# Designed miniproteins, single chains, continued (4): the designs that were tried, part 10

Each design is a single chain, and the fold is of that chain. pLDDT is the mean over its residues in the fold that is shown.

## One batch from the design tools (miniprotein)

Design m12301
Fold by ESMFold2-Fast:
Structure m12301 (fold): chain A 60 residues (1-60)
Amino acid sequence: SGLSELHLAARNGDGEKVLKLLREGADPTEKDDKGRTPLDLAKEAGHDEIAELLEGAIKA
């Protein structure tokens, strides 16, 4: 509950899935049940490239 597929892809470092979900209209600002965004999960997991992709999507 509360984790979107974008949250899971960001946490796992799955850049191809992150890009696919963003192209399909996934909201990169959506928070989970603990108030975490997909960007927060990517940063916590150390996936800097995925974090950069998500920051770009939020700022666009």
Scores: mean pLDDT 81

Design m12302
Fold by ESMFold2-Fast:
Formats: sequence, C-alpha cells, structure tokens
Structure m12302 (fold): chain A 69 residues (1-69)
Amino acid sequence: AELDFNAEVSETLKGALLDPDPEKRQEYLEKLAELTGISLEEAQKFVDNLKKSIEGGKAEARRLAAEAA
C-alpha cells in the first residue's frame, strides 16, 4: 500500500538523517536507494540537501525567535 510504502521510506530517511551510528546511516542510505530506485549517489545527495535544509530551518527559527524577543 502507498501509505505503508511512505511510512517505510519516511522511517528509512529518518534513520539516514538522525542515526548516531555512521554504519547504520550508511545501511539506511542504501535501503533508501533500493526503496526509491535511485542510485546510492542520488540518495546521498538527497539526504545531504535535506540536512542542509533542516539546518537552515533551525537557523531561521532561531533568528525569528530572537527577533520576537
């Protein structure tokens, strides 16, 4: 089912982003590539871009909080 697939992709992506073990992050990255049918390089680029976006979002949230204070 699409919902089950999306849940598995989401869980795998979360592991690739947040797992403290670099070996497990690599395994999640490989699984993400398999689930989505993209290359490992494309999966790495996607995760790196998403990390950059999350970091940018945190910086912007801090800026807005400081401006509101």
Scores: mean pLDDT 73

Design m12303
Fold by ESMFold2-Fast:
Structure m12303 (fold): chain A 72 residues (1-72)
Amino acid sequence: MKEYTKEELIAILRQMKDDGLLGRRGLKQKDIAERAGVSVSTVSRVISGKTDPSANTLRRIFEAVEQLFAEH
């Protein structure tokens, strides 16, 4: 699997939000939070770019989005 930097993961998540891909796939922030094992507030802040998350938190959120995309 490809290894991403923290900055690359943030850029990808922002791009997905800006393109409306999360909404178009029917993905809710709560579903991402549940799969990633973090709070909904954490997911919202990371995607909006208002938080500087740890690399571990960012990776968990990204993996959750990838898993949910594979299921849809």
Scores: mean pLDDT 70

Design m12304
Fold by ESMFold2-Fast:
Structure m12304 (fold): chain A 85 residues (1-85)
Amino acid sequence: DNDFVDSNGRTALHLAAELGDLERVKYLIEVKKADVNAKDKEGRTPLHLAAEAGHKEVVDYLITKGKADVNAKDKEGRTAADLAK
């Protein structure tokens, strides 16, 4: 469930992932049980935002420990891998 959602439909986990705040990402997943696969208004997950921003350690954590769906597609049909720099 999305406890906090901004004007773009982004959760706290989306924002932490986009900022590369690995410790906050861990806290939100492990303690707060945040939805790793939550989609914003553009169909993007936290994994999409971390990949687009180039936060490799957050991307790795979301995939390996968070078990994020690597096949999730945004509204343009792109996966996180398609957005990675």
Scores: mean pLDDT 83

Design m12305
Fold by ESMFold2-Fast:
Structure m12305 (fold): chain A 96 residues (1-96)
Amino acid sequence: AVTPLGRQLLEAARAGDLERVQELIAQGADVNARDAEGRTPLHLAAVYGTFEIVVLLIENGADIDAKDDEGRTAIDLAREAGRLELAELLEKIKSL
């Protein structure tokens, strides 16, 4: 079940709001919360957020291999959005 904090984290990741993401994680928000399309905060940050938000989510246990309802990972969404440097960063992190 998506908690109120999990919902707020999804919204903050989509907004690219680093300060709000940091605050919500500190309050115990589930970094692997899912929206109605099965997207996690990492999926939303890969399309809409900053590199700092993406790294912060991963450092706090975000599942880099999580798939949305269409079978797409955060790496897939970053590529589709033309964010090739971010997609490369995610692949390097996954290979560690």
Scores: mean pLDDT 88

Design m12306
Fold by ESMFold2-Fast:
Structure m12306 (fold): chain A 76 residues (1-76)
Amino acid sequence: RVYSDEEKRALFDKYSKDGVLTAEELKALLESLGYHPTDEQVARYIELADRDGDGTIDYEEFMTFFDMLQQLEAVP
């Protein structure tokens, strides 16, 4: 499934607080899209996207992560 930049921004804005996503917010966002990640999977996703090491992801990190997630969904 392919998501537009506008759709990604709307998702980020809907689930983010103060311009960042926590693990709980990312999990809720992914579940809204039909994914069923475990808490451990969400933590690993944040670790992969998080450049600052504070346990949250900003919009730019989220966009990079979401592009990778779309590729994983599209690749068998």
Scores: mean pLDDT 72

Design m12307
Fold by ESMFold2-Fast:
Structure m12307 (fold): chain A 59 residues (1-59)
Amino acid sequence: MSIARAVKDYEAKTPEELSLKKGENVIVVREVDEEHWLAMGPDFKQGLVPKEVLEILEE
């Protein structure tokens, strides 16, 4: 189970994507493909996030 942080602001381009602000922490739920994570934002909404938007943090 991984925590990640947004390294930049990201605006969702589809209803399946998650919008994030730089510095927000998210829970990485699973990998969807080579380019995308399924993540849960601070408001408990889940959505797709491009991997380049997130930095994986370790506990």
Scores: mean pLDDT 79

Design m12308
Fold by ESMFold2-Fast:
Structure m12308 (fold): chain A 93 residues (1-93)
Amino acid sequence: LDEALELLGLGNVYLRQGKYEKAIEYFEKALELKPDLYQAWENLGQAYAKLGKYEEAIKYYQKALELDPSNEVAKKNLAETYEKLGKFEEAAK
């Protein structure tokens, strides 16, 4: 694996363990190496959503969708995050 994908993998391990701040650290390091790595943007969104930081989560999910418009996971998570903010009109789109 290249270094960016290794860092993404480590971030995913911490995300699964509920260590969200540590997961964020590794996803940010992966993005320093590969800013177009949409999986890292998507997973940053998930980590921020788990921390209750929904505005940041929306921003990162939108970035993932800019890089991969067909990303159904990011679309679903973006809609769910809008619902948590009470933004039902945005969630329906």
Scores: mean pLDDT 84

Design m12309
Fold by ESMFold2-Fast:
Structure m12309 (fold): chain A 59 residues (1-59)
Amino acid sequence: GALATVKKDFTALTPEELTLKAGETIQVLEVVNDAWVKATSLSTGQTGLVPVDYVEVTG
């Protein structure tokens, strides 16, 4: 999948969501809808939902 950079801190509010820090790199696995992607954090190895507004695809 494509690599993306986290633009700002995001704190998961549900178990399906992924907590991220600005500057982290994630691997996008799939686009779930126009608001959410499923991704894996390269720093933690955790997989979850991430808001598209919080990330920028870089690769």
Scores: mean pLDDT 80

Design m12310
Fold by ESMFold2-Fast:
Structure m12310 (fold): chain A 71 residues (1-71)
Amino acid sequence: KKEEELRKKIDELMKQYKTAVENRDVETAKKIVDEILKLMDELGVSEEERKKFYKEIAKIGVENRKKNPLY
C-alpha cells in the first residue's frame, strides 16, 4: 500500500518536473528531482531503475530545448 502511494507521488512529481522545465524554472526543477530521489531511496529502487530515471529526466530536458529553439 505505501509503495503504491510513493510511486503515485513520484508520478505527480514527474508531471510537475515537466511543467517546471517548460516554464524554464530551473530552481523548481532541481527541487523536484531531489524530492523524487528521496522517494526512490525510500522505495529502495535498484541501480537500473535509478539510471532509467536519470535518462528520462535528461530526455525531458532535451525535448523541451528542441521545442523551444528561441533559447
Scores: mean pLDDT 75

Design m12311
Fold by ESMFold2-Fast:
Structure m12311 (fold): chain A 114 residues (1-114)
Amino acid sequence: VELQNKLLEAAYEGKAEEVEKLLKEGADINALPTEEIKFEGFPLDPNSGLTIGGIALLLAARNGHLEVVEILLKNGADVNAKGAGGKTALSLAEENGHKEIVELLLKAGADPNA
């Protein structure tokens, strides 16, 4: 689906205004990835239950996009979503030194022991 693919790209690139626009246009943050939704360089496990919003949150946290992380969490993205290797948004933000994103995720209920 086109909107979900654009949402993932906008989250990866830190385009906060585009993320907000796509969500308002009906991009479903709780949608599960289909075989047609392939984000290159991000391995998707179809049995993980990882939503489009969860994937977008992991990408934004890894890349240091604070405003995108805030928008995704406000729209119901799973703060404890696990990607490849069991990585969470919190672990990716910590590994990449994104201190403000770490603080935001902890305030949003991220499990520091996950």
Scores: mean pLDDT 77

Design m12312
Fold by ESMFold2-Fast:
Structure m12312 (fold): chain A 60 residues (1-60)
Amino acid sequence: MPILARALVDVPKVNEDTLELKKGEIVEILEELEGDLVRVRSLETGEEGIVRREYLEPIS
């Protein structure tokens, strides 16, 4: 079952690996990375990138 999360804040695109998110945007968590980072996919755009785990709230 996919792990879904909601962005708690707006996430700016700070580099090529970062996924830009708007507060309230729903993402699928694909992989937990080292530190507090996760690879996610936006359900709105289909784009993938890396964000901080603390910016996300799991919803399923």
Scores: mean pLDDT 81

Design m12313
Fold by ESMFold2-Fast:
Structure m12313 (fold): chain A 66 residues (1-66)
Amino acid sequence: DEYLKAAKEEVAEIADKLGLSEEQKKKIVEETEKLAKKLIEEGKSPAQAAAEAVAYGLQKALELKA
């Protein structure tokens, strides 16, 4: 899915810019993908699910950097 691919790429880029480790980056990308898939299961569109999952991934990346 193009939306999930874009969401994973965006979160990975944010993790790189924040200087997170490869392990932290992988974990956040995986969590972002899992959340997006859950939201789609719950009836959200792929675009809405991707946007919400990216926001969550960004929050988690910032928490790890702080």
Scores: mean pLDDT 83

Design m12314
Fold by ESMFold2-Fast:
Structure m12314 (fold): chain A 89 residues (1-89)
Amino acid sequence: DKALADRILADIEANIRKWRPITEEERAVLESARAEFDSLIAEYEKQLEKTDDPEKKRELEIEYTNKMIAIALRLIGDLEDLFLRRERE
């Protein structure tokens, strides 16, 4: 769901902004993650349109969910790397 992906990204940004302004590097990472979510959602919807079998639809949903989790984990790792780089300065 695009709305869910948008909400996750907005919540991450809002949580950062509670403590400080968001950096250009953090914004670039968030924009990259948004593009990945958009691509994944489009591919999932395309595959779902081609699939009539309920069992195959369930398999697609599991695969889609796992890929969404992978994008989110990579996003968190990228943001953590940016934080650690600032702490070393």
Scores: mean pLDDT 79

Design m12315
Fold by ESMFold2-Fast:
Structure m12315 (fold): chain A 81 residues (1-81)
Amino acid sequence: AMEEAVSAKVIDLLKTSADPVAAIKQLIDNGVDINATDANGRPLIELAASYGGVEAAKYLISKGAKINPENPVLIKEEFLK
């Protein structure tokens, strides 16, 4: 699992970045596990979908991130509109 400080930084990057996909790519390139979870058990793909949008979540899926059926935000945001 990611430390709380790392999770907060991920959320901030996704919220403030002009390109959330580029922000996610930097995190993965810096060694963040594609299937990592935050201190609350939220996987990186759910954080990306919630704060970075559909394209950030889609990028993680393309890199092999697992979709959890319990991620209604991801399911709702991804390809539904």
Scores: mean pLDDT 68

Design m12316
Fold by ESMFold2-Fast:
Structure m12316 (fold): chain A 59 residues (1-59)
Amino acid sequence: MKLAKALYDYKAVSDWELSFKKGDTLEVLEDLGEDFLVVRSLSTGETGIVPKRYVEILS
């Protein structure tokens, strides 16, 4: 499973985006290219799109 860690708090501005808190662990489901990822929150189980620059991909 590919994981990412939230570097900052993020508030969704659209219903297709996911809100998260700094330090949250997110499962990376799909890489949408330069700016966005589709993720699942491991804390809530919710899925949505997040800006790549707000998260650190764990390898």
Scores: mean pLDDT 82

Design m12317
Fold by ESMFold2-Fast:
Structure m12317 (fold): chain A 104 residues (1-104)
Amino acid sequence: SALDEELLQAAREGDIERVRELVAQGADVNAKDENGNTPLHLAAELGHYDLVELLVTEHKADVNAKDKDGRTPYDLATDPEITPVSPSVPDAVRAVELLKSKVK
């Protein structure tokens, strides 16, 4: 839907307030783009750690969702070729632990 597409774009931009508004309007928090990326994949890949925490803790996003390459949001957050940010940053550490703790 148009709401789901806007949610995926807001997640790419790290726009936390827009993500909250779109989910409140009925956007699917687990919506997938053409590559199988959920909002949680996009937030994790792009280092939007506050958004990762929001999606997991308040919106119960599926941390086990897989993109078309079989990668979870945790895989994207910890891939040294994808993520430019050191996991020693406190917000990054917390986001990565949230993604890890919910994996089945």
Scores: mean pLDDT 76

Design m12318
Fold by ESMFold2-Fast:
Structure m12318 (fold): chain A 63 residues (1-63)
Amino acid sequence: LTEEELKRIAEETGVSVETVKKAVEIFKEHKDEPSMKIVEKIAKETGISWLTAAKILRLILSL
């Protein structure tokens, strides 16, 4: 992912670019796990809502 893609995801989801970067790291570490578990880990580790974490993951997967 490029810096521009990270900024776009941050703007669309209302979170910081740092939060999106952390979500991408979690996704890369756990990409072999079910999407539901990845979303749960993102939400817990970044403190965002489960719904917002799910939106971020969907945007990452659409790239």
Scores: mean pLDDT 82

Design m12319
Fold by ESMFold2-Fast:
Structure m12319 (fold): chain A 119 residues (1-119)
Amino acid sequence: SELNEAARNGDVEKVKELLANGADVNARDGEHSTSLFAGLTPLMLAAMNGHVEVVEILLKNGADVNPAKPANPSSNDYFNKFAGQTLRDVIEMSGSKNAPEVMKILAKNGADLDKVFLA
């Protein structure tokens, strides 16, 4: 979705625009078998890429910090690649200098960073 793309890229202004126009803050991409980002939420994409301001905007707009597994996990390449890892491990593997700040914000908003990611 456009919101997922904007969140992945850290495009703060586009994220604000899309949310103001009624974009679902918790929406997952509708392409289940062809998109590398299928089944990831905007919050997951922003967090993995170290986009602190986008993470804060999504949380203020009601983003779920502990989203359930996607309905069709077998068609989601990204979820399969992160199976068995914690949310902390996934964010740290991104190599972002902002990983500690993103993790701090997520934890303050109720995320369990040490729980197996999407398990």
Scores: mean pLDDT 71

Design m12320
Fold by ESMFold2-Fast:
Structure m12320 (fold): chain A 51 residues (1-51)
Amino acid sequence: QLRDAFNVFDKDGNGYISAAELQAGMRMFDKDGNGEVDFPEFLTAMRVLSR
């Protein structure tokens, strides 16, 4: 499901998502708040939260 969600958000399919698109959701689990997230960062956050 997370991979499906990430793929949907990654409209360009370049393996990155603009945090601007995800800002409302990312701000709650993106501790870095760097404004942009890549697939590995997304998975890391989701994996920690799913514990």
Scores: mean pLDDT 54

Design m12321
Fold by ESMFold2-Fast:
Structure m12321 (fold): chain A 155 residues (1-155)
Amino acid sequence: SEEAQDRALGIVFRRLAARTREEREALEAQLRDDPELARAAIEGLRRFLETDPNNLYAKLELGRLYLWLGKLDEALELYKEAKEQAEKLYAKDPTSPLLGFAYYQLGRIYEELGKLEEAREYYEKALEYFKRYLEHHPDDFAVRLLLEEVEERLK
């Protein structure tokens, strides 16, 4: 239902605004562990992107939901598009974390595909861009949590 899509979309946007690892993981678990809620979130995000087709955060979240549902081809296409768009935006504003987010998600997809060498290369790029971003935004807890996640995956 539209109400279910709106509730699921609300969880997605609350996750983007989450300031602690515990809040982020709890919201992620709600979507990851409930495939029907994840499908409602996908439908809500697709509807949202019809009104704002260049919203890179929404594209990255849609790709993440496809990844959690095992729709690797759909996730990969969205992340490649998001990466290309983020690279163009980063050239104008190098303080944006969007390119780091895109590289991190590409790393996750290649890891799921068993392509561990390519996954490592993308994680190393994500780490570089997150570190550069945090030099100018040291109090961005969301990006700091992602940097810690990338460092853990590179061990």
Scores: mean pLDDT 79

Design m12322
Fold by ESMFold2-Fast:
Structure m12322 (fold): chain A 65 residues (1-65)
Amino acid sequence: SAEELLKQGEEHEKQGDYEKAAEYYRKAISLDPENAEALQNLGRVLAKLGRDEEALRYFQKAAEL
């Protein structure tokens, strides 16, 4: 489920594995594109990876929900 994928992403994020966290958050979004939490979490993780333009896009998507 999207909720399970979100939890997996959060676990990897807590371990500092931002690339793996981003993978799980992207999977959660593929199942539920309007999941504001997944969009915000992906934006945060992308910002930590230095992908600021990508991060901004996901924050904007979350804000439009």
Scores: mean pLDDT 87

Design m12323
Fold by ESMFold2-Fast:
Structure m12323 (fold): chain A 79 residues (1-79)
Amino acid sequence: SMAARREEAGVLVNRGVKAFEAGDYETAAEHFRRALELLGRENAPYATEKLAEALEKLGRTEEAEELRALAERARAARG
């Protein structure tokens, strides 16, 4: 169900944030990617931005910039 996917995505985002705070950017990126697979990138600007931050720490700058732009567009569409 959509509710179960949102709950699982929330757990993954929380795990990703904890990994990021611990400096484990690879694990953080994996958790954020899984959350985005469940929610869709257009529907999850917070998780998309957190994935971009993790990718930036890993030196994947172009991918991070693309995801930041996507997150900004998603936020603008809501406001």
Scores: mean pLDDT 85

Design m12324
Fold by ESMFold2-Fast:
Structure m12324 (fold): chain A 78 residues (1-78)
Amino acid sequence: SADSALNRELLRAAREGDLERVKKLIEMGADVNAQDADGRTALHLARESPERNEELVELLKKAGADTSAVDADGRPAE
């Protein structure tokens, strides 16, 4: 479905640090709190990056990212 495809692309874009792509995917209706197979949200992936993008983190929080979400290992998004 379009929803599943948008969510998958959002997680990929967040992992890649692609701020512009993340913005467009959220505007297209991607679920900012969608989780990958490891329970990681876009916010988890943005924060796990060694090349951390603060604009991306702020964008995700402003879009309603759940900062208390935990991945499969119990790690919070913040």
Scores: mean pLDDT 79

Design m12325
Fold by ESMFold2-Fast:
Structure m12325 (fold): chain A 105 residues (1-105)
Amino acid sequence: NPIVEALAEADEDADGTLDRDELRKLAELLSIPDSAVDYYAKKEKYDVEELFEFLKKVLYNNKDNLSEKQKELIKQLDLDGDGEITFEEFEKIWKEALEKRKKSL
């Protein structure tokens, strides 16, 4: 699962939160521009709920210009098939990424 791999790679310390540098790394892996990170991400650390809200804002405010990686993220998180991502599926993917990263340390 490429999204699990991107999340695992970004969370370098496997603590279940992303700092500013880890969030930039995730954004690069998901083809999110630095300008979007600077505009939407004003905190020093992001937990799973805050990260979900960040991704939701980025993806839904730029629907016509989504990259293939961003389309894959929406597809994997779209539990109801309505084109909208759910927190439940995101949290599941996040937990899989965290476990994968912990095993790699």
Scores: mean pLDDT 71

Design m12326
Fold by ESMFold2-Fast:
Structure m12326 (fold): chain A 60 residues (1-60)
Amino acid sequence: MKGLYKALYDYEAKTEDELSLKKGEIVEVLEEVDGSIVKAKSLKTGKEGLVPKIYLEKIE
């Protein structure tokens, strides 16, 4: 799952380890943590954090 992804929905981080996203925001997926969670970096803010992968659509 490494590559560029687009947020399908707004996501609000529940912990400091999670990344908040707005719908349409582009992120770089750095690694898969498990079957449901990825570690991603926001290209808009430069912040890294955990995101549920179902919120993301691969674009590159």
Scores: mean pLDDT 80

Design m12327
Fold by ESMFold2-Fast:
Structure m12327 (fold): chain A 104 residues (1-104)
Amino acid sequence: PSPLGKELLKAAEEGDLERVKELLAKGADVNAKDEFGFTPLHLAARNGHLEIVKLLLSTPGIDINAKGDVEPVKGYTPLTLARLNGHEEIVKLLESTPGIDLNA
């Protein structure tokens, strides 16, 4: 990803809500992918950052069903990671989001 995309992935992973807001305002790609094909939404969902998940879901152009690109996480969506990590409020939020793939 671009430098802004790398910073966005890190901010989403670390739970830095204000930095996520700043980077999105600067034009960071909301769908930036890391080495595993994980997006900011994957990382926030995996780590239980509910407010960042809410912010990302409200961002235009978000791919809510983005999939990991490499084994063993190939095909994992943000919903998959929220379920695997027991983040129940994020699971409920994602399952109620229009357009979500519930089979992920």
Scores: mean pLDDT 88

Design m12328
Fold by ESMFold2-Fast:
Structure m12328 (fold): chain A 70 residues (1-70)
Amino acid sequence: AAPTAAELNGRLYLAAKNGRVDEVRELIAQGADVNVKDRTTGKTALDIARENGHEEVVALLREAGADPEA
């Protein structure tokens, strides 16, 4: 079965946290919401990717419309 929106968003956060560029790209293509905040941390995928220094993931998320929220 296709993953739920919640599953896509959770996977996007974990992929961004771990610098999984190819997985991030696939999740964006599947319609993951790049601006959703993680329920546990309150951070977006962009926030956690920046915190962990995953520059390529940051670039992909920004291209997909991620807002670098303060």
Scores: mean pLDDT 77

Design m12329
Fold by ESMFold2-Fast:
Structure m12329 (fold): chain A 75 residues (1-75)
Amino acid sequence: MKITEEQANRAAVEAYRLLKAGKSPEEIARAVSEATGIPLETAREIVDEALKISSDPAVQAAAVANRLLKLDDEQ
């Protein structure tokens, strides 16, 4: 499954909104899964990794987008 930059950006925007609202990692992972079509378990792993990088919601959302784009990096 290839994640487009548009899909990754949409997922990051939704993740940022939920992160600012103080939503749980599970709720954020669900939004990422819905935006991109990836399995919820994969989305949860991506969100958990993003949360380890920074406490800033904008940095966390950017990390989600970067990780999603790396799923398409099969070269």
Scores: mean pLDDT 79

Design m12330
Fold by ESMFold2-Fast:
Structure m12330 (fold): chain A 74 residues (1-74)
Amino acid sequence: AVPASQRTGLHLAAEAGLLPQVKRLLEEGLIDPNARDVAGYTALDAARDAGHTELAQELERILKKLGADLNVKP
């Protein structure tokens, strides 16, 4: 089995569907929101894989704000 040993608390909270915990971890800024596990999956990927649609949508929103590297020219 491929070990998920590099999973953060954010990955675990997202996989478990714990939206309040996911929000807390991101608000505290103590965890890299773009952290990837050994398989290259982010917390967003973990939430989607687990079927937590509402959590995945909210997490994607927060990640886009934090990762704001999209060069959009109006």
Scores: mean pLDDT 69

Design m12331
Fold by ESMFold2-Fast:
Formats: C-alpha cells, sequence, structure tokens
Structure m12331 (fold): chain A 92 residues (1-92)
C-alpha cells in the first residue's frame, strides 16, 4: 500500500511517465507504506536519469524510510556508485 503512480514509474524506470506525472503535479516526496519516496526506489533500482529528474523537481535526498535509510544508503547497498555520487553532491 501507499504506492503512488510516481513510485511505480520510478521502480519501472519509465522516464517519460515520471516526466508526465511531475508535470501533472505528482507529489515528488510522497511516502509509501515503508516511508520510501520515489527517490528511494529509483536509487535502489539504479535509474540514474530518474534520480536526476526527481532531484531537479525538489525530491528530498535526506528523507529516511521506516528503517532509517536514505536514498544514498540504498544506492550504496545496491552498488549504484554513480547514483551514490549524485546523492552525496545533492546532500552537501
Amino acid sequence: GGYTPLHVAALAGDLEEVKRLLAAGADVNAKDAYGRTPLHLAAMVGHEEIVRLLLENGADPTAKDVYGRTPLDLAKEFGHEKIAEILEEAIK
């Protein structure tokens, strides 16, 4: 539960649908049942361009899920080095 269309598009790597949903006023910082934002999901799966687009649209890179994990924590755990670099720069 708690999945918005933006969570689904971010998980799927559907860049055009992410763009469409953000243009339609989707909440970039919406949380699912685990406290995860679309940025958490994009960082976990490794969708670099979606991570960049979400950050450009005001996604909070410091948001913590129910386990205290940030998008950066998930990028590091799942081995997405370039996404981890992008998120480290966004937090500075």
Scores: mean pLDDT 91

Design m12332
Fold by ESMFold2-Fast:
Structure m12332 (fold): chain A 60 residues (1-60)
Amino acid sequence: VEEETLERIFKFFDRDGDGKISYEELKYVFEQLGKADRVEEWFKKYDKDGDGYIDFEEFK
């Protein structure tokens, strides 16, 4: 359920069509969901390249 919601949010913020979401945009979303404390853990797990962006494919 939560994974499906995050997938929709990723597509909503991917206006450039790059399939990438910035840390700031993801943090904002997690704050809206009341899960701000989880954003750093998610970013470390899914941003394996350390470039400051999460690719949608990495989010699986």
Scores: mean pLDDT 65

Design m12333
Fold by ESMFold2-Fast:
Structure m12333 (fold): chain A 85 residues (1-85)
Amino acid sequence: SELGKELLEAARNGDLEKVRELLATPGADVNAQDEYGNTPLMLAVSNGHDEIVELLLATPGTDVNAKDTVYGYTAEHIRNGISLL
């Protein structure tokens, strides 16, 4: 969805205010995936956006076990320092 694409972009870029606005929008998919299967949570973790990570983890319905389509990594794998080399 368009909202899902905006949420992925905001999470990747560290735009905390935009993430808050999008999560408050009806129909926002907190588990939206990009072309590589990355969720907003994965992108926030990968880019070190700690406040966005905490916000997403506090959001009902966030799937911490979603896997990317390239490496099969979850957000937890990325947080634990597994490199996407």
Scores: mean pLDDT 79

Design m12334
Fold by ESMFold2-Fast:
Structure m12334 (fold): chain A 104 residues (1-104)
Amino acid sequence: MMEELGKKLLEAARNGDLEKVKELLKQGADVNARDEFGATPLHLAAAAGHKEVVELLLEAGADVNARDDYGFTPLMLAELAGHKEVVEILLKAGADPNAQPGNG
C-alpha cells in the first residue's frame, strides 16, 4: 500500500508538482521513499531545482542528509546542477556541506 504512494511521490517531486506532493504526503506517502537508485523525493526535487517542493519535503520530515546508492546527498545534487536557492535551503535545514560520497 505505502510503496505505491512512495513511487507517486518520487515522480511528483521529480516533476515539481507541488500540489501532488502535498496530496500524497497527506495520504501518508513515505517522505523518505526510495527509487531503484536509492534516491529519495528530496534528491529528485533538489537535482531538478524545485525549490517549493524541497521546502515542503523538509517540512514533512525528509532526511536532509540521505544518501542514494551512489553516495550523493540532495545538497551534492543541487550543487552539481547549480541550483543556488535549493543549496541555500538545504544548508539552512542542516545539510552537511562537508559530506562526500562514501562517508555515510
Scores: mean pLDDT 84

Design m12335
Fold by ESMFold2-Fast:
Structure m12335 (fold): chain A 74 residues (1-74)
Amino acid sequence: SLKEQAQKMEESYQRAKDAADEARAQGEKALAEGDLAMAEGLYALADYIDTVLGSSSKANYDKLKAQYQALLDS
């Protein structure tokens, strides 16, 4: 169903966002410890995840979420 698809995509989106947030947090810790190479890599990973989420994946998620909301409002 659209509801199940929207929830599954929302969960996947949230997990990816959580992973990006965790990578940024680990990058901040690496910076505090003076490990610039690790920090740069972790920030790059977070940016990559955000970029992927900001592309077609997020657009498809937003579309399904809108369809799910329309069904709830009907």
Scores: mean pLDDT 76

